# Ledger of designs, part 35: designed miniproteins, single chains, continued (5)

Each design is a single chain, and the fold is of that chain. pLDDT is the mean over its residues in the fold that is shown.

## One batch from the design tools (miniprotein)

Design m17189
Fold by ESMFold2-Fast:
Structure m17189 (fold): chain A 88 residues (1-88)
Amino acid sequence: SLLDPLISKDGISKEEFKKIRGEALKRRLTSLQEFADWLKRNGIRITEEIKKLLEKSIEVSRYVADKLIEIGEEIDRELERRRRLAEL
């Protein structure tokens, strides 16, 4: 795995992982390669558990991004419909 060289028993906590995941999404780091390079550049070490959570989170984020284009209009339409019904 691209994250294997970053594994350490003294790696980041689950709370730090949540912050790092947020930063990755904010910086458009959607691939494991981009994320691994960012972690290495910043000297960040992770545990095996956090590696698994990161890999799953990046995969889910990519899937969600791909699907948001397909369902964005439907979400907006349903929200607008609900607002209009509430005002009647």
Scores: mean pLDDT 63

Design m17190
Fold by ESMFold2-Fast:
Structure m17190 (fold): chain A 62 residues (1-62)
Amino acid sequence: SARRAGESMTRGLQASPGRGTREAAIGELVRAGGSREQAEAAVDAALKGDAEAAATYFERAV
């Protein structure tokens, strides 16, 4: 499910690239119990369109 979650997150972030979206997404992953470092890497990979890297970092963050 982490791969599907990363792919879904990548599509969602690219569909709604509003101001503050990055910080909101990072905050949700940290709130879910992930590390901020891994959350930042996951969200940054997703915003760049790298769904596979985003999925890997998301799995480690959550």
Scores: mean pLDDT 68

Design m17191
Fold by ESMFold2-Fast:
Structure m17191 (fold): chain A 85 residues (1-85)
Amino acid sequence: SEMFQKMLKGAGYKDEKEVLEAFVNEILRIYEEEPPERARKLVESMLKVMEDLAKTYNAEELYEKIKELSKLETPEEIKEFLKEL
């Protein structure tokens, strides 16, 4: 999405990959710092917000990556996802 790319650049991000890396690192931080039950609820809410943004701006590649990320259940799986970006 052209509008989404302009928004990312306006926020100081170079591309969707940089946003996705920042988002995944924030998820990992939440799992490290918050109690497990609260961490899961926060991460689920964040994933829904990012999915809705990707849909709204037709950011198809980001949408697919967020859907992949939402299927992961452990911080270890999420760390492997980050390494493959």
Scores: mean pLDDT 80

Design m17192
Fold by ESMFold2-Fast:
Structure m17192 (fold): chain A 97 residues (1-97)
Amino acid sequence: ARKEAEEKVKEIREAAEALAEEIAALSSEAAQNAVKEAAAAVEAGELTDAQKVAAGRTVRVLAEKGVADVPQEVVDALEEAGRAAEKKIFEELLKKL
């Protein structure tokens, strides 16, 4: 059912946001490195759909907190990849539920 699919996507988003908060608490250098690694991994096409959602959410939180100096184009690209992956996860869950 749709509600179960929405709940699963919500769990992925909340886990990514919690991870971003932990990274932000470490240092600005750790936040910069996390963003660079996320961008490189998305570009390399090595991430699962769940990992793409996590990368997009993490970069948004870090950029909004000002702990990572990230070009808006990079934030937008990672978020777009995350949104596309989230839609794909939702559609696949709907087929199985």
Scores: mean pLDDT 75

Design m17193
Fold by ESMFold2-Fast:
Structure m17193 (fold): chain A 63 residues (1-63)
Amino acid sequence: SSMEQQLKKSADQLMEMADSAEKMAKSLKELSEKTGGTYQKQADAAEEAAKKLKEKAEKLREE
């Protein structure tokens, strides 16, 4: 149905956002290592955001 297709599309979009946040977290961790921890808080926040987005995407894909 169109509703199931929309839920799958939303889940796919959340997964893309999670992948982007994960890449940003990796970049921030690399910068943090280079700058003596300047971006550690931002890296941790981005990693947490990526996990939450993946969890939401998985729930939408299951139901």
Scores: mean pLDDT 81

Design m17194
Fold by ESMFold2-Fast:
Structure m17194 (fold): chain A 96 residues (1-96)
Amino acid sequence: MRGKPVPLTDEQIAELKASLPGWAERLLKEYSAEDLERILKMVRERKTVEQAIAEGHGEAARLISLIEDFRAQGHTELVEAFLEALEKAYEEAKKK
């Protein structure tokens, strides 16, 4: 186990941002509007990974873990981009 993760490079950040529309489209295909609303609420309320797992939301726990890792590394722009992509997926899912 590594004690400290290595920060992302500018190139890796740009690639992640470029992948977000495709990620949002995948979420829209894989999750219901109700599931996306729950995940988005947990992320916005800043619930811990442990809280999400205890409530039976393993998928929300994984996303919370990823976003909090980016936040801890100071990549606030990535956090915002992920939240925007998740919100867009939720809005589109409501139309289905």
Scores: mean pLDDT 72

Design m17195
Fold by ESMFold2-Fast:
Structure m17195 (fold): chain A 92 residues (1-92)
Amino acid sequence: TPDQKRQQTITLVQFRAMSALSEAWIAKRRFPNDPRVTKLYEELQRKVEELRATIRELEAQKASLAEYRARVTPLMDEMDRIAREIVSIIQS
């Protein structure tokens, strides 16, 4: 059903966000004195909060799957970019 597809999309997005945040937290723990890692971790935390707020807003509005994807995809892309930047720093 459309509701099942929406719930699956929400679950997957939340899982990806939590995975990215967990990896960033590990990086911050390994490199506590690198201000770049700390700054990117804090930026990622803010993006996760923005994602959660966006999901709540879309659920309250009973948004379509298309509207959900249109609003969530840019946030996920930004989170992926931040996560890749953290990885680049710690692997250098």
Scores: mean pLDDT 84

Design m17196
Fold by ESMFold2-Fast:
Structure m17196 (fold): chain A 92 residues (1-92)
Amino acid sequence: SPLVREAILEMASASVLIMAANLALKYNADVETLEKILEKLKETLERLKKLLEQLKAAGAPEDIIAQVEGEIKRLEETIKKLEEEIKKKKEE
């Protein structure tokens, strides 16, 4: 299924971006760097949410749906962490 292939590629992209976000947090990256990563995370989240609805409508395998839902949750958690750190840095 083309949708399943797209889901695998988007999940791979999400995982790399989450890793980049965690490294940026660990090494105390500047606000500009954190904001650029946040923008990319939000764009990836929007794409995965749309893809999840398409996968459900197409009757995709339950394991693929569960994996996409898991990546969406990881993206939302990572976005929240970045937003909190950006807020803290801007208030200092």
Scores: mean pLDDT 89

Design m17197
Fold by ESMFold2-Fast:
Structure m17197 (fold): chain A 96 residues (1-96)
Amino acid sequence: MLEVRIRLRITVYEDGTVTLEAEAEFYRDGEFIGRGKARLTLGPREPTEEQLEGLLVGLIRQAAEDAGLDVAELFRALVEGKLKITVNVESVEYVY
């Protein structure tokens, strides 16, 4: 089983822009295989449901690429329901 554990920091700006900073640890059958970081910024427009669904996939892709992992293997596991995803929100900061 593949697993990704994500630590997430969220910053909300006065203009409605949101920045997501993720640190992800990847595991194969309980063994650590890599760590990567990702950063995504949502514009001041309300995201669509499709954009929100793509956001998690985008963070995982960026972190896997940063970790030097096989992104295609990871996404096959995701599509097959064999990727365990854990998200821990560490902080939500509001900037005015």
Scores: mean pLDDT 79

Design m17198
Fold by ESMFold2-Fast:
Order: C-alpha cells, then sequence, then structure tokens
Structure m17198 (fold): chain A 118 residues (1-118)
C-alpha cells in the first residue's frame, strides 16, 4: 500500500523510535480504520515518552488530530485519507532538512496523487 511505502521511507531516513512507532500506528489506521485502537496505542506511547518534551509533543499532536477525527465521526474513507496525510506530513518532517526544493515538490506531488486514489 502507499501507507506501507511511506512508513518504509520514514524508517529509512529516521532513527527516532518514536517517529517510527507513530508512523506504524498511522499505517495500521490507514489499513483497518480502527481509530479507537490507534488512539489507545498513541496514549500508551505518550505515557512511555512523557518525560521527553520533543517526542511527547509529536505524539500529542498526532493523538489530538485522531481524537478530533473521532469526535467529528468521520467516515472510514476520510479516516484513511487523513491517516495517509499524517504519514506524509511525518515523512516531510524527517526528510525536509536533507531535501532540495525540487525534491520537496516531487514528494508533495506523489502524496497528492496517492490521496486522490483513496
Amino acid sequence: SFAERLVEEIERISKDPVLIEVARILRELAENVDIESAIKKLEELLEKYKSNKAQSSIIQTVLDKLKEMKKNNLSPEEIRRRAVQLLADLLMLVSAPSMNRKEIEERRKEIEKALEEI
């Protein structure tokens, strides 16, 4: 799946275990649309990393977005689309420091095309 490819690329670029685990939770959400399970896993991850401000901030940001999606009772297709978008945002976060402008634009175009197929 496109979500699986995004996780593989994040794992290739980032050595941060928190970013990798968040990406895996989002990939699973994109495949199964089980938002309750994803929220639970992120809450457990947040508790584990609560003493690290940078890592807990990233987990909290993603968790807040999933809680908003649940509160708004989004459709399974919209949950899948937003999970893929969050994965893409994480990939851009980890890759942007090493990418030039052309590479950033090419990555954005690939993401937009994949979202149209959901």
Scores: mean pLDDT 81

Design m17199
Fold by ESMFold2-Fast:
Structure m17199 (fold): chain A 67 residues (1-67)
Amino acid sequence: MTDKVALEMIKEGKSLEEIVGYYEERAKEYEEEAETEDLSVAEYVALKLRAIGYRLDGELARKYLEK
């Protein structure tokens, strides 16, 4: 679930705001990759599911930032 890069950011003392930014950027990259590549249906769905996962992780982190 949590990306190892996000865990490294936490170990480096990165803020929740920076972690949220990381998740939102990863989600955007997967969304853009799904739209720009000539993909099979299975590949497209896999990229979209990854993007949704990162969006949800970012949303949860934002809620903890505000409480």
Scores: mean pLDDT 71

Design m17200
Fold by ESMFold2-Fast:
Structure m17200 (fold): chain A 64 residues (1-64)
Amino acid sequence: SMSDEITRLQLQITLYQTTYGSTLYMAERMESVNPELAEQNRKAARDVQDRIAELQRRRDSLLS
């Protein structure tokens, strides 16, 4: 059902938000030790944020 799909999307959004936070934390921790790895983690965080935005748009389209 649409309600089940909305619930699944919300759970996925929450999971990706957690991943986003941990990825940014790793970037911050690595900045002085390994700047290249820090930048890799920042790029990964941007990809996760894009995925969150996609899932939010899909959720919002089902709520209309």
Scores: mean pLDDT 88

Design m17201
Fold by ESMFold2-Fast:
Structure m17201 (fold): chain A 65 residues (1-65)
Amino acid sequence: SREEIEKEVAELYKTESIDELQAKLVELTRQVKADPDNEELNLKTRLMTEALARKMAEELAKLKG
């Protein structure tokens, strides 16, 4: 299911806005606080954080053009 989580986050990166990714990351952070040893939740949170940062960087680059 690591592969399933990676695929899920990749699809969210393609389909979701920055605001939508932020909302999902907030909810994942709440879930990790309730279950901090859950490796799948920790992986998903990490990948979502990276996806959000990448999307924000892309938007910032467009504003400089």
Scores: mean pLDDT 83

Design m17202
Fold by ESMFold2-Fast:
Structure m17202 (fold): chain A 61 residues (1-61)
Amino acid sequence: SPADIDQLSQQVIDVAEETTRLQTEARKRGRYEEGRRIAEEGDRRIRGLVDQLTQLTQQHQ
């Protein structure tokens, strides 16, 4: 549904913002390996959400 697409789009934004915030905090504390891991986990989650968006868009075309 359009609402599902809007919700997933918002989740992508929320995950990106949270990942950036946590990565910045890790960097400020000199935890570079932690920051890298946070970025990798965020990228993985965003890819999953984008895949779900693609699937929903295909179902509504």
Scores: mean pLDDT 84

Design m17203
Fold by ESMFold2-Fast:
Structure m17203 (fold): chain A 65 residues (1-65)
Amino acid sequence: MSEVSESARKLAALGATPEQINRLVTAIEKGDEEKVKEVIEEMAKAGSDEEKLREEAQKLKEAIE
């Protein structure tokens, strides 16, 4: 599977919903850094590890370019 699929799976394991993951991917593809930050903060407020969420989001961004 692609690196995008792997990063999405890891985000889900950290408690991210499919909707949040889709919003994050869309924001990355559009280059909307502010929206990427908003989605990560939203996931972190649900009790997820913010640092790990940022790491996986960065890997997802690198996979998309």
Scores: mean pLDDT 76

Design m17204
Fold by ESMFold2-Fast:
Structure m17204 (fold): chain A 104 residues (1-104)
Amino acid sequence: MERRKKAIELVAKALGLSDEEVQRLLEAYETDPAAFLDLLSRILSEKLAENGDPRRGGLFGDAIRAAYEGKLDEAVKLLQEALGFPEEVARAIAELIYDAVKRS
């Protein structure tokens, strides 16, 4: 859990989340992987909407699908293109999604 906690904190910092939102993500990740996936997808979708580029919506959908399928390198590249994240942040997101899917 320590490595996953650091990954969630890294992602939360990159997304500009409040301490309350970080705690909700940590609790959901440990207790309800399906709720974690829903919450993370909602946060990422809100960030995507701020961009205003409709082409990024398709890239984001492809990134989430790739992460669900365990295609982490593909998910990382697509998340970087859709949301402009650094590779470290995009990889943390992809790995967290895949791990939560396996536990769902």
Scores: mean pLDDT 79

Design m17205
Fold by ESMFold2-Fast:
Formats: sequence, C-alpha cells, structure tokens
Structure m17205 (fold): chain A 91 residues (1-91)
Amino acid sequence: SKKKEELKKLIEKATELALKKLEEKKKKAPESSKPIIDKAIEMVKEAKKEFLEALENNDIDKAKLSAATILGFAEEVDQEEFEKLWKLIEE
C-alpha cells in the first residue's frame, strides 16, 4: 500500500541518519566508549528489522515503538519528517 511504502521510506531515511551519527560519534570516541556505541548501532539495526516485520504484519503499535527507538538516535531528524512519520503510523 502507499502508506506502507511511505513509512518504509521515512524509516529508512531516519535509520540512515541515526547510523551516520552513531558512526561519527564512534570515530571521535575514546576506545572505552566504542562498545556502548556499537550496542546503540545494533539497537537501531534491530529496531529497523522489527519495524519492517511489524509493518508487514499490520502491527502498527509495534511499528510505532520500533520507530521511536530509531528516532531517539536520529536526534537532528527533520521535524516535519518526524511529524509525518508519526501521523502515518497513527492513521
């Protein structure tokens, strides 16, 4: 459906931004901090997987929770895209 395609686009964009920010933090981080950043990267990747699976199963509540995890790491996401994602999930 068009709604599912738009949600996939928005989550892929948010995921790419979150991962780019985490990789930048990792490059600048001391060695002692790198393991926690790696855990955050894996959380974002797992949340994307859970989002896509929930979306295919029409589990909008689970998709919304997974999206929240990704958006939490994509701190500088375009506010309009964030609002559009939540609106599409809620509708």
Scores: mean pLDDT 78

Design m17206
Fold by ESMFold2-Fast:
Structure m17206 (fold): chain A 97 residues (1-97)
Amino acid sequence: ARVRLTIVLEGPVEEVARRLSQIEKLYEEFTKEAKELGVEMKGLEIESIEFDGGVVRITLRLELVGKDRQKVLEAARKMAEEFSKYGEVTIEELPDE
């Protein structure tokens, strides 16, 4: 099973930078926990960065992969809840490779 999380951060550059720092810390913590559950995290990637008049919009993505669909979905939902404190989060289930 595969799930994509998309995280969108928008605001003044300095505030978005602080939110990114928090997301990175959470990502490292979740990567350790996910491995114990048999869920692989494909990495936190920057999909796009857009600048307009001192405001920045950053779109991040990460993918979760595992054999157990329920474990992957529950891990994704838990991560989405925590990341939603810092940005707008969307969960999408992807086709298996």
Scores: mean pLDDT 82

Design m17207
Fold by ESMFold2-Fast:
Structure m17207 (fold): chain A 74 residues (1-74)
Amino acid sequence: MPSLEEVEKRLEEMKKELEKELKKRGIDQAIIDRVVSLLEREKEELVKNKTVLSDEEIEKMKENLLALAEQLQK
């Protein structure tokens, strides 16, 4: 079973991938900062609630944050 520590590491990796992808797509830094802040807040709530996410749930979260950034840019 994945541990909370493994989930936290996966979320940190996803955060780095998200920032890199958003910069590559030419998303404004202010929007990137907003999306990253939402991810950091979600991570804090998951840790507080001891919620263990699956790899599929983490991937869906990344897709949702990418879609949100694109919507905010346009």
Scores: mean pLDDT 79

Design m17208
Fold by ESMFold2-Fast:
Structure m17208 (fold): chain A 68 residues (1-68)
Amino acid sequence: SKEEIIEEIKKEGEELIKEMEKRGAPQEVIDHVRKGHENLIKYAETLSEEEAELLLKLFKQERKKLLA
């Protein structure tokens, strides 16, 4: 469901932020990423289920590259 996709987007962003905090990212960077992720979730809520699934897939790909 779209609700399950949105919840997974939320979890992916929370995991990214936690990893950034563990790596010692500056607080200003963490705050910026958190705000960006809140905006992404709001945007995802306006999408169709198929569009939200694509957004989740793209976010997972970018997160894997960023955390590698």
Scores: mean pLDDT 84

Design m17209
Fold by ESMFold2-Fast:
Structure m17209 (fold): chain A 70 residues (1-70)
Amino acid sequence: SLLERLQELYDRLKEAMSKKNFDEAKKAIEEAARLFGRDIDVSSLTEEELKDYAEGFLAALERKIEELKQ
């Protein structure tokens, strides 16, 4: 289901960032960006930009997950 995919994506991004696995974090950000109608070239992101995008998408994913649980 969409809810399961969103939860999996949230968990993947959060874990990747906590482990400093930036390659996996970039993949998760690309998937999240496409889900929200955005296309981001993650290959050009600095670590600072990556962290900013990760925080933004984690918040967006959390909001969407809560919305779908209603």
Scores: mean pLDDT 84

Design m17210
Fold by ESMFold2-Fast:
Structure m17210 (fold): chain A 55 residues (1-55)
Amino acid sequence: MKEEIKALALEKTEEFGGDISKGIRATNAEMLRQGVDPKLITDALLEAEKELKEK
């Protein structure tokens, strides 16, 4: 699940032309709609944001 959330964050960031903040917010909203645990979403998105910003 964590890897799926991170993959979606990358995909959404690409959809928004590299806007990491928009990609992260869109992924969070989508995962919440699917009923994924908010703590798991937060942990996965923190890792994804760090990886995207370090590139």
Scores: mean pLDDT 80

Design m17211
Fold by ESMFold2-Fast:
Structure m17211 (fold): chain A 74 residues (1-74)
Amino acid sequence: SPVDELLAKLQELLDWLLAHGRPLTPQEIADLVAQLERIARENYGLSDEEVEEFRARATGLLQGYRDRQAALAA
């Protein structure tokens, strides 16, 4: 699905950021989610329902990334 394709691309980006040891701030996460939501609507033509699913799942992935970065810093 287009949602799964976008989430796979986000996961690839997060894996790259994790490998380079760069944590994301809450503002950077909010900005990234907003940019990805726009790409989903404008470039992929996702419905409002698909955009909402993508936003929810992307937010979960980004929160998981923050949790992993915090654990690595401990």
Scores: mean pLDDT 78

Design m17212
Fold by ESMFold2-Fast:
Structure m17212 (fold): chain A 61 residues (1-61)
Amino acid sequence: MPLDEGLAEAGRQLRDDLGEDTTIRIIVNLLKTGNETLEGIARSMMKGLPEDVQRRVEEAL
């Protein structure tokens, strides 16, 4: 879906600009909000990240 692709690219861009650890913290914080919209955004952004980075996000939850 176009929105999912854009959010995945945003996740990749965040990692490139801010580094991996900062990107993980942002995504974890979005997932912890309890807000379905923000959780959806975070999950779409995760699809743009390597599997090892996605696992680190899951471990931080």
Scores: mean pLDDT 78

Design m17213
Fold by ESMFold2-Fast:
Structure m17213 (fold): chain A 105 residues (1-105)
Amino acid sequence: MSIVELLKKQIERDIKELTEEEFVKRAFSRLWLALRYLVENEDDKEFIIETVREMLKIVVEALKKHLSPELREKAVKDLLFFAEQAERIYGLPVKEVLEEVVKEA
């Protein structure tokens, strides 16, 4: 099972089983764990970037469908913070990828 497929299944389960606040916290925990795994186990930068794009699409779609407007605003700010921190730690264009994903959604 790919890391993208695993994340998608986990997010779909979390939407059904968790409160909105618990969902947001777990979604970010899952994103950090998945990104760390990718960077530690993959050498192809283009593959890492495209995998991050697919992971961000899954999370952005879930946030839009599951959250109240107020919690959505906070989650978007947290997602921008995630992207900036990931870019600083790993040197990946996560912020640009996130901006593209948000425009397509």
Scores: mean pLDDT 83

Design m17214
Fold by ESMFold2-Fast:
Structure m17214 (fold): chain A 66 residues (1-66)
Amino acid sequence: MVEQQRKTSEEALKIIVEEMKKGESLSDAVKKAAKKLGMSPKEVVDMLAFDKKELKKIVKERIKKE
């Protein structure tokens, strides 16, 4: 159960990072990840972070490490 959520979280984060690297906004990147995973945008944000501001930080740090 926890491992499946972790795998889904990593896939969502990967999609968001790739979309933001292409110049998409965080909101558009989250919508694309949500659509691909069959989730709502709010569910994706809640799964990865408690708010969009924290999620933006996580994505920026991940982009810097690539």
Scores: mean pLDDT 75

Design m17215
Fold by ESMFold2-Fast:
Structure m17215 (fold): chain A 69 residues (1-69)
Amino acid sequence: SDAAVRAAARALMEDPSVTDEQKVRALEGLQRLAEERGRVTPDEAKRIMREAGLSDETAERVARAVAEA
């Protein structure tokens, strides 16, 4: 959903350790999943964050933000 993607984007924008390239890759992955399945789960968000090269700490924080959306 758009809410899940927006929550993930906000969490990423607040993390100074995440590069712009990693943010773009992560958001593209989330958007593709949302378009394909109509929803994004916290576990799927965490996997996409890891695939984009983000730390486990950042991936878990983003997954929590998605869960709360």
Scores: mean pLDDT 79

Design m17216
Fold by ESMFold2-Fast:
Structure m17216 (fold): chain A 79 residues (1-79)
Amino acid sequence: MADELAQRIRDAVRNGTPEEVRRLAEEAHRTSGDVESRVTQVVIEEIKEGASLDKARAVAEALSPTARAMVEKAIENAK
């Protein structure tokens, strides 16, 4: 499950909309900390690969404060 949701969010970050990535991040947050951690790691990897920062911010808004801080730090380091 964690890897399937992580793959879906990776695809959405690359090819989807900010609304789609937000919904997937909300699903991860509601599911478990393990799923949220895996999704957070994938989003950070995509940010380092040049992903849309607007999509990354949409993900961060849907995550726990700890996971959000990690994504926000990755966004800052990518600027």
Scores: mean pLDDT 82

Design m17217
Fold by ESMFold2-Fast:
Structure m17217 (fold): chain A 56 residues (1-56)
Amino acid sequence: SSSQQAKQQAQQIQEILQKFKEGKPMTKEELDVLLQQAKSQQDQKTIKKIEEIKNK
């Protein structure tokens, strides 16, 4: 697949992760992207934290 598409998605995920770490407000779509990444890495702590934010 296109290297540029993969890079764009990686950058988006990285920006979302930075916003999350900085405690900035996030959209539900951004939280869903981050949740999928956390699940793929089996990061239970991050998964729980994201779910708590989603249950605002």
Scores: mean pLDDT 76

Design m17218
Fold by ESMFold2-Fast:
Structure m17218 (fold): chain A 67 residues (1-67)
Amino acid sequence: FTPDELKGLAVFGRVLNDALLDQGLPFEEAVRRAIEEVKRLYDEGKISPKGAEAAIRAGENALAALR
């Protein structure tokens, strides 16, 4: 992973961890919230395109594995 990808994944991981451990959400809902937060931060210019892509891909892969 590039540094930009790792930054995006770190944001994704923090949001996912909050949803799972602090809010007690089911894994699928937690992943969806993490994806939406990454998209929001990308739209606000706070995450690079590579960071957003890596994080969203990780989340989509996790959701696909649940099906």
Scores: mean pLDDT 80

Design m17219
Fold by ESMFold2-Fast:
Structure m17219 (fold): chain A 55 residues (1-55)
Amino acid sequence: SMAEEIRRLNEEVMEKGLSFEVEEEVVKRIREQKIPSAEIPDVILEVMREVLEKG
């Protein structure tokens, strides 16, 4: 389930050319919220979902 969700979101992000937007938002949130490295994957998933939902 989790692996399937990661794959699906990543495919859509890449297909829509949104990889840089996702990276930029992830870095911004890590900086603003001081997210530890262990939690970065969760932030990436959240950002991917939000970026795709905005489209």
Scores: mean pLDDT 78

Design m17220
Fold by ESMFold2-Fast:
Structure m17220 (fold): chain A 81 residues (1-81)
Amino acid sequence: MEEERKKREERARELGSQALQLDSLMIEYAHKDYEKALEYARRAAELIGQGTEERSGDKEVGRRTEELALAILEKELEHLA
């Protein structure tokens, strides 16, 4: 359905924009407040996973994407800190 597809795309765009904001905050707080930076990383990964679920319509793909994104962001944060 065209409307359902459009709603999923709009939702995915919103989630992606929010994830980018959280990723920026993670980088900003990496040296200021590591615990807060880690929380931003976890939130960003969660939104990335949700966006993938919206686009694919597959909860399993969304979950795996969230886990992968979190692992990448946590390693990036460790290198920044």
Scores: mean pLDDT 81

Design m17221
Fold by ESMFold2-Fast:
Structure m17221 (fold): chain A 89 residues (1-89)
Amino acid sequence: SPKEMIERAKELLRENEELFKKNKDKFSEEDAKKLEELIKKAKELIREAERLYKEGADEKEIMHAVIEAESSVSLTRMYLWTLIQEAKK
């Protein structure tokens, strides 16, 4: 359901925030800023998906917002993982 998808996106966002917090001292200032902006964008997209769901918006609009939020948190995880791997050199 859209509700379950939103809750999963929230959990992935939480995990991304914890990974960022744990590793932020290993990143350049530029990379840290980029990750903060990606995390902020993911939060905004999740909030928008949740708003549309609570307001009873059209099912297609809700699903588009959910997919956009999920894609955003997944993209953030990929960037975060890449930077963590680079920092291990």
Scores: mean pLDDT 86

Design m17222
Fold by ESMFold2-Fast:
Structure m17222 (fold): chain A 65 residues (1-65)
Amino acid sequence: SDVLLRVATAELVRATGLSREEAERLVRQAIDGRISAEELAEKLVEKSGLSREEALRMARGILAI
């Protein structure tokens, strides 16, 4: 839903400093099943200062919303 996408995107921006547009694209791909939580975590590590462990917890949290 748009509400879930918006909430998850805002949390991701706050935690990573990614642009809203980039964060929204990644969240949308994960919610739509185009990427796994593990794949989302890998992209977050690549694009931000998060450790893999932190990124994986966040990715799983997004999918649990």
Scores: mean pLDDT 79

Design m17223
Fold by ESMFold2-Fast:
Structure m17223 (fold): chain A 100 residues (1-100)
Amino acid sequence: MKYTATKTFVDKVTGKTIEATVTGEELSPDEYKLTLVARGDEEATAESVGKKGKNIKVEVDVRVRLPDGTEAVIRVLGGMFPDGKLEVRIDGVDEVRPVA
């Protein structure tokens, strides 16, 4: 089964929107894949593969360039249960750094 969640963040300095989309896909009876796509000034993509289980979480992060020349980090925590149920949390822009 495929699960998709989208969360929108607003950059406090420029008022520009960052959109983060997470897709969870079952790969096998024991494994799943998370794909994170974040759109700010540019698009960035990251993927990670995890094992199904109640206490198994996969972390995926991606760095997105913002219009003011700073860099934002979007982080996802996700896990898939053995029955294929997906739980995912998209954390906001927690880290902003100047981009050289």
Scores: mean pLDDT 66

Design m17224
Fold by ESMFold2-Fast:
Structure m17224 (fold): chain A 58 residues (1-58)
Amino acid sequence: SALLEEAARARGLSPVSVRAAAREISEVTGLSLDEAIRYLLAHPDLSGREAIELLRAE
């Protein structure tokens, strides 16, 4: 999706890497894949692990 490509560009990563991170966030937190991608796009400074930790603290 366009969101995935934008998230990858913002983070300096490949779309495959961002999709993998978003998939892990989705599986651990219960967010949809699209929600996980939007979260990563909104927080380009956070690693996938950091995103999971913050979402789990909610």
Scores: mean pLDDT 78

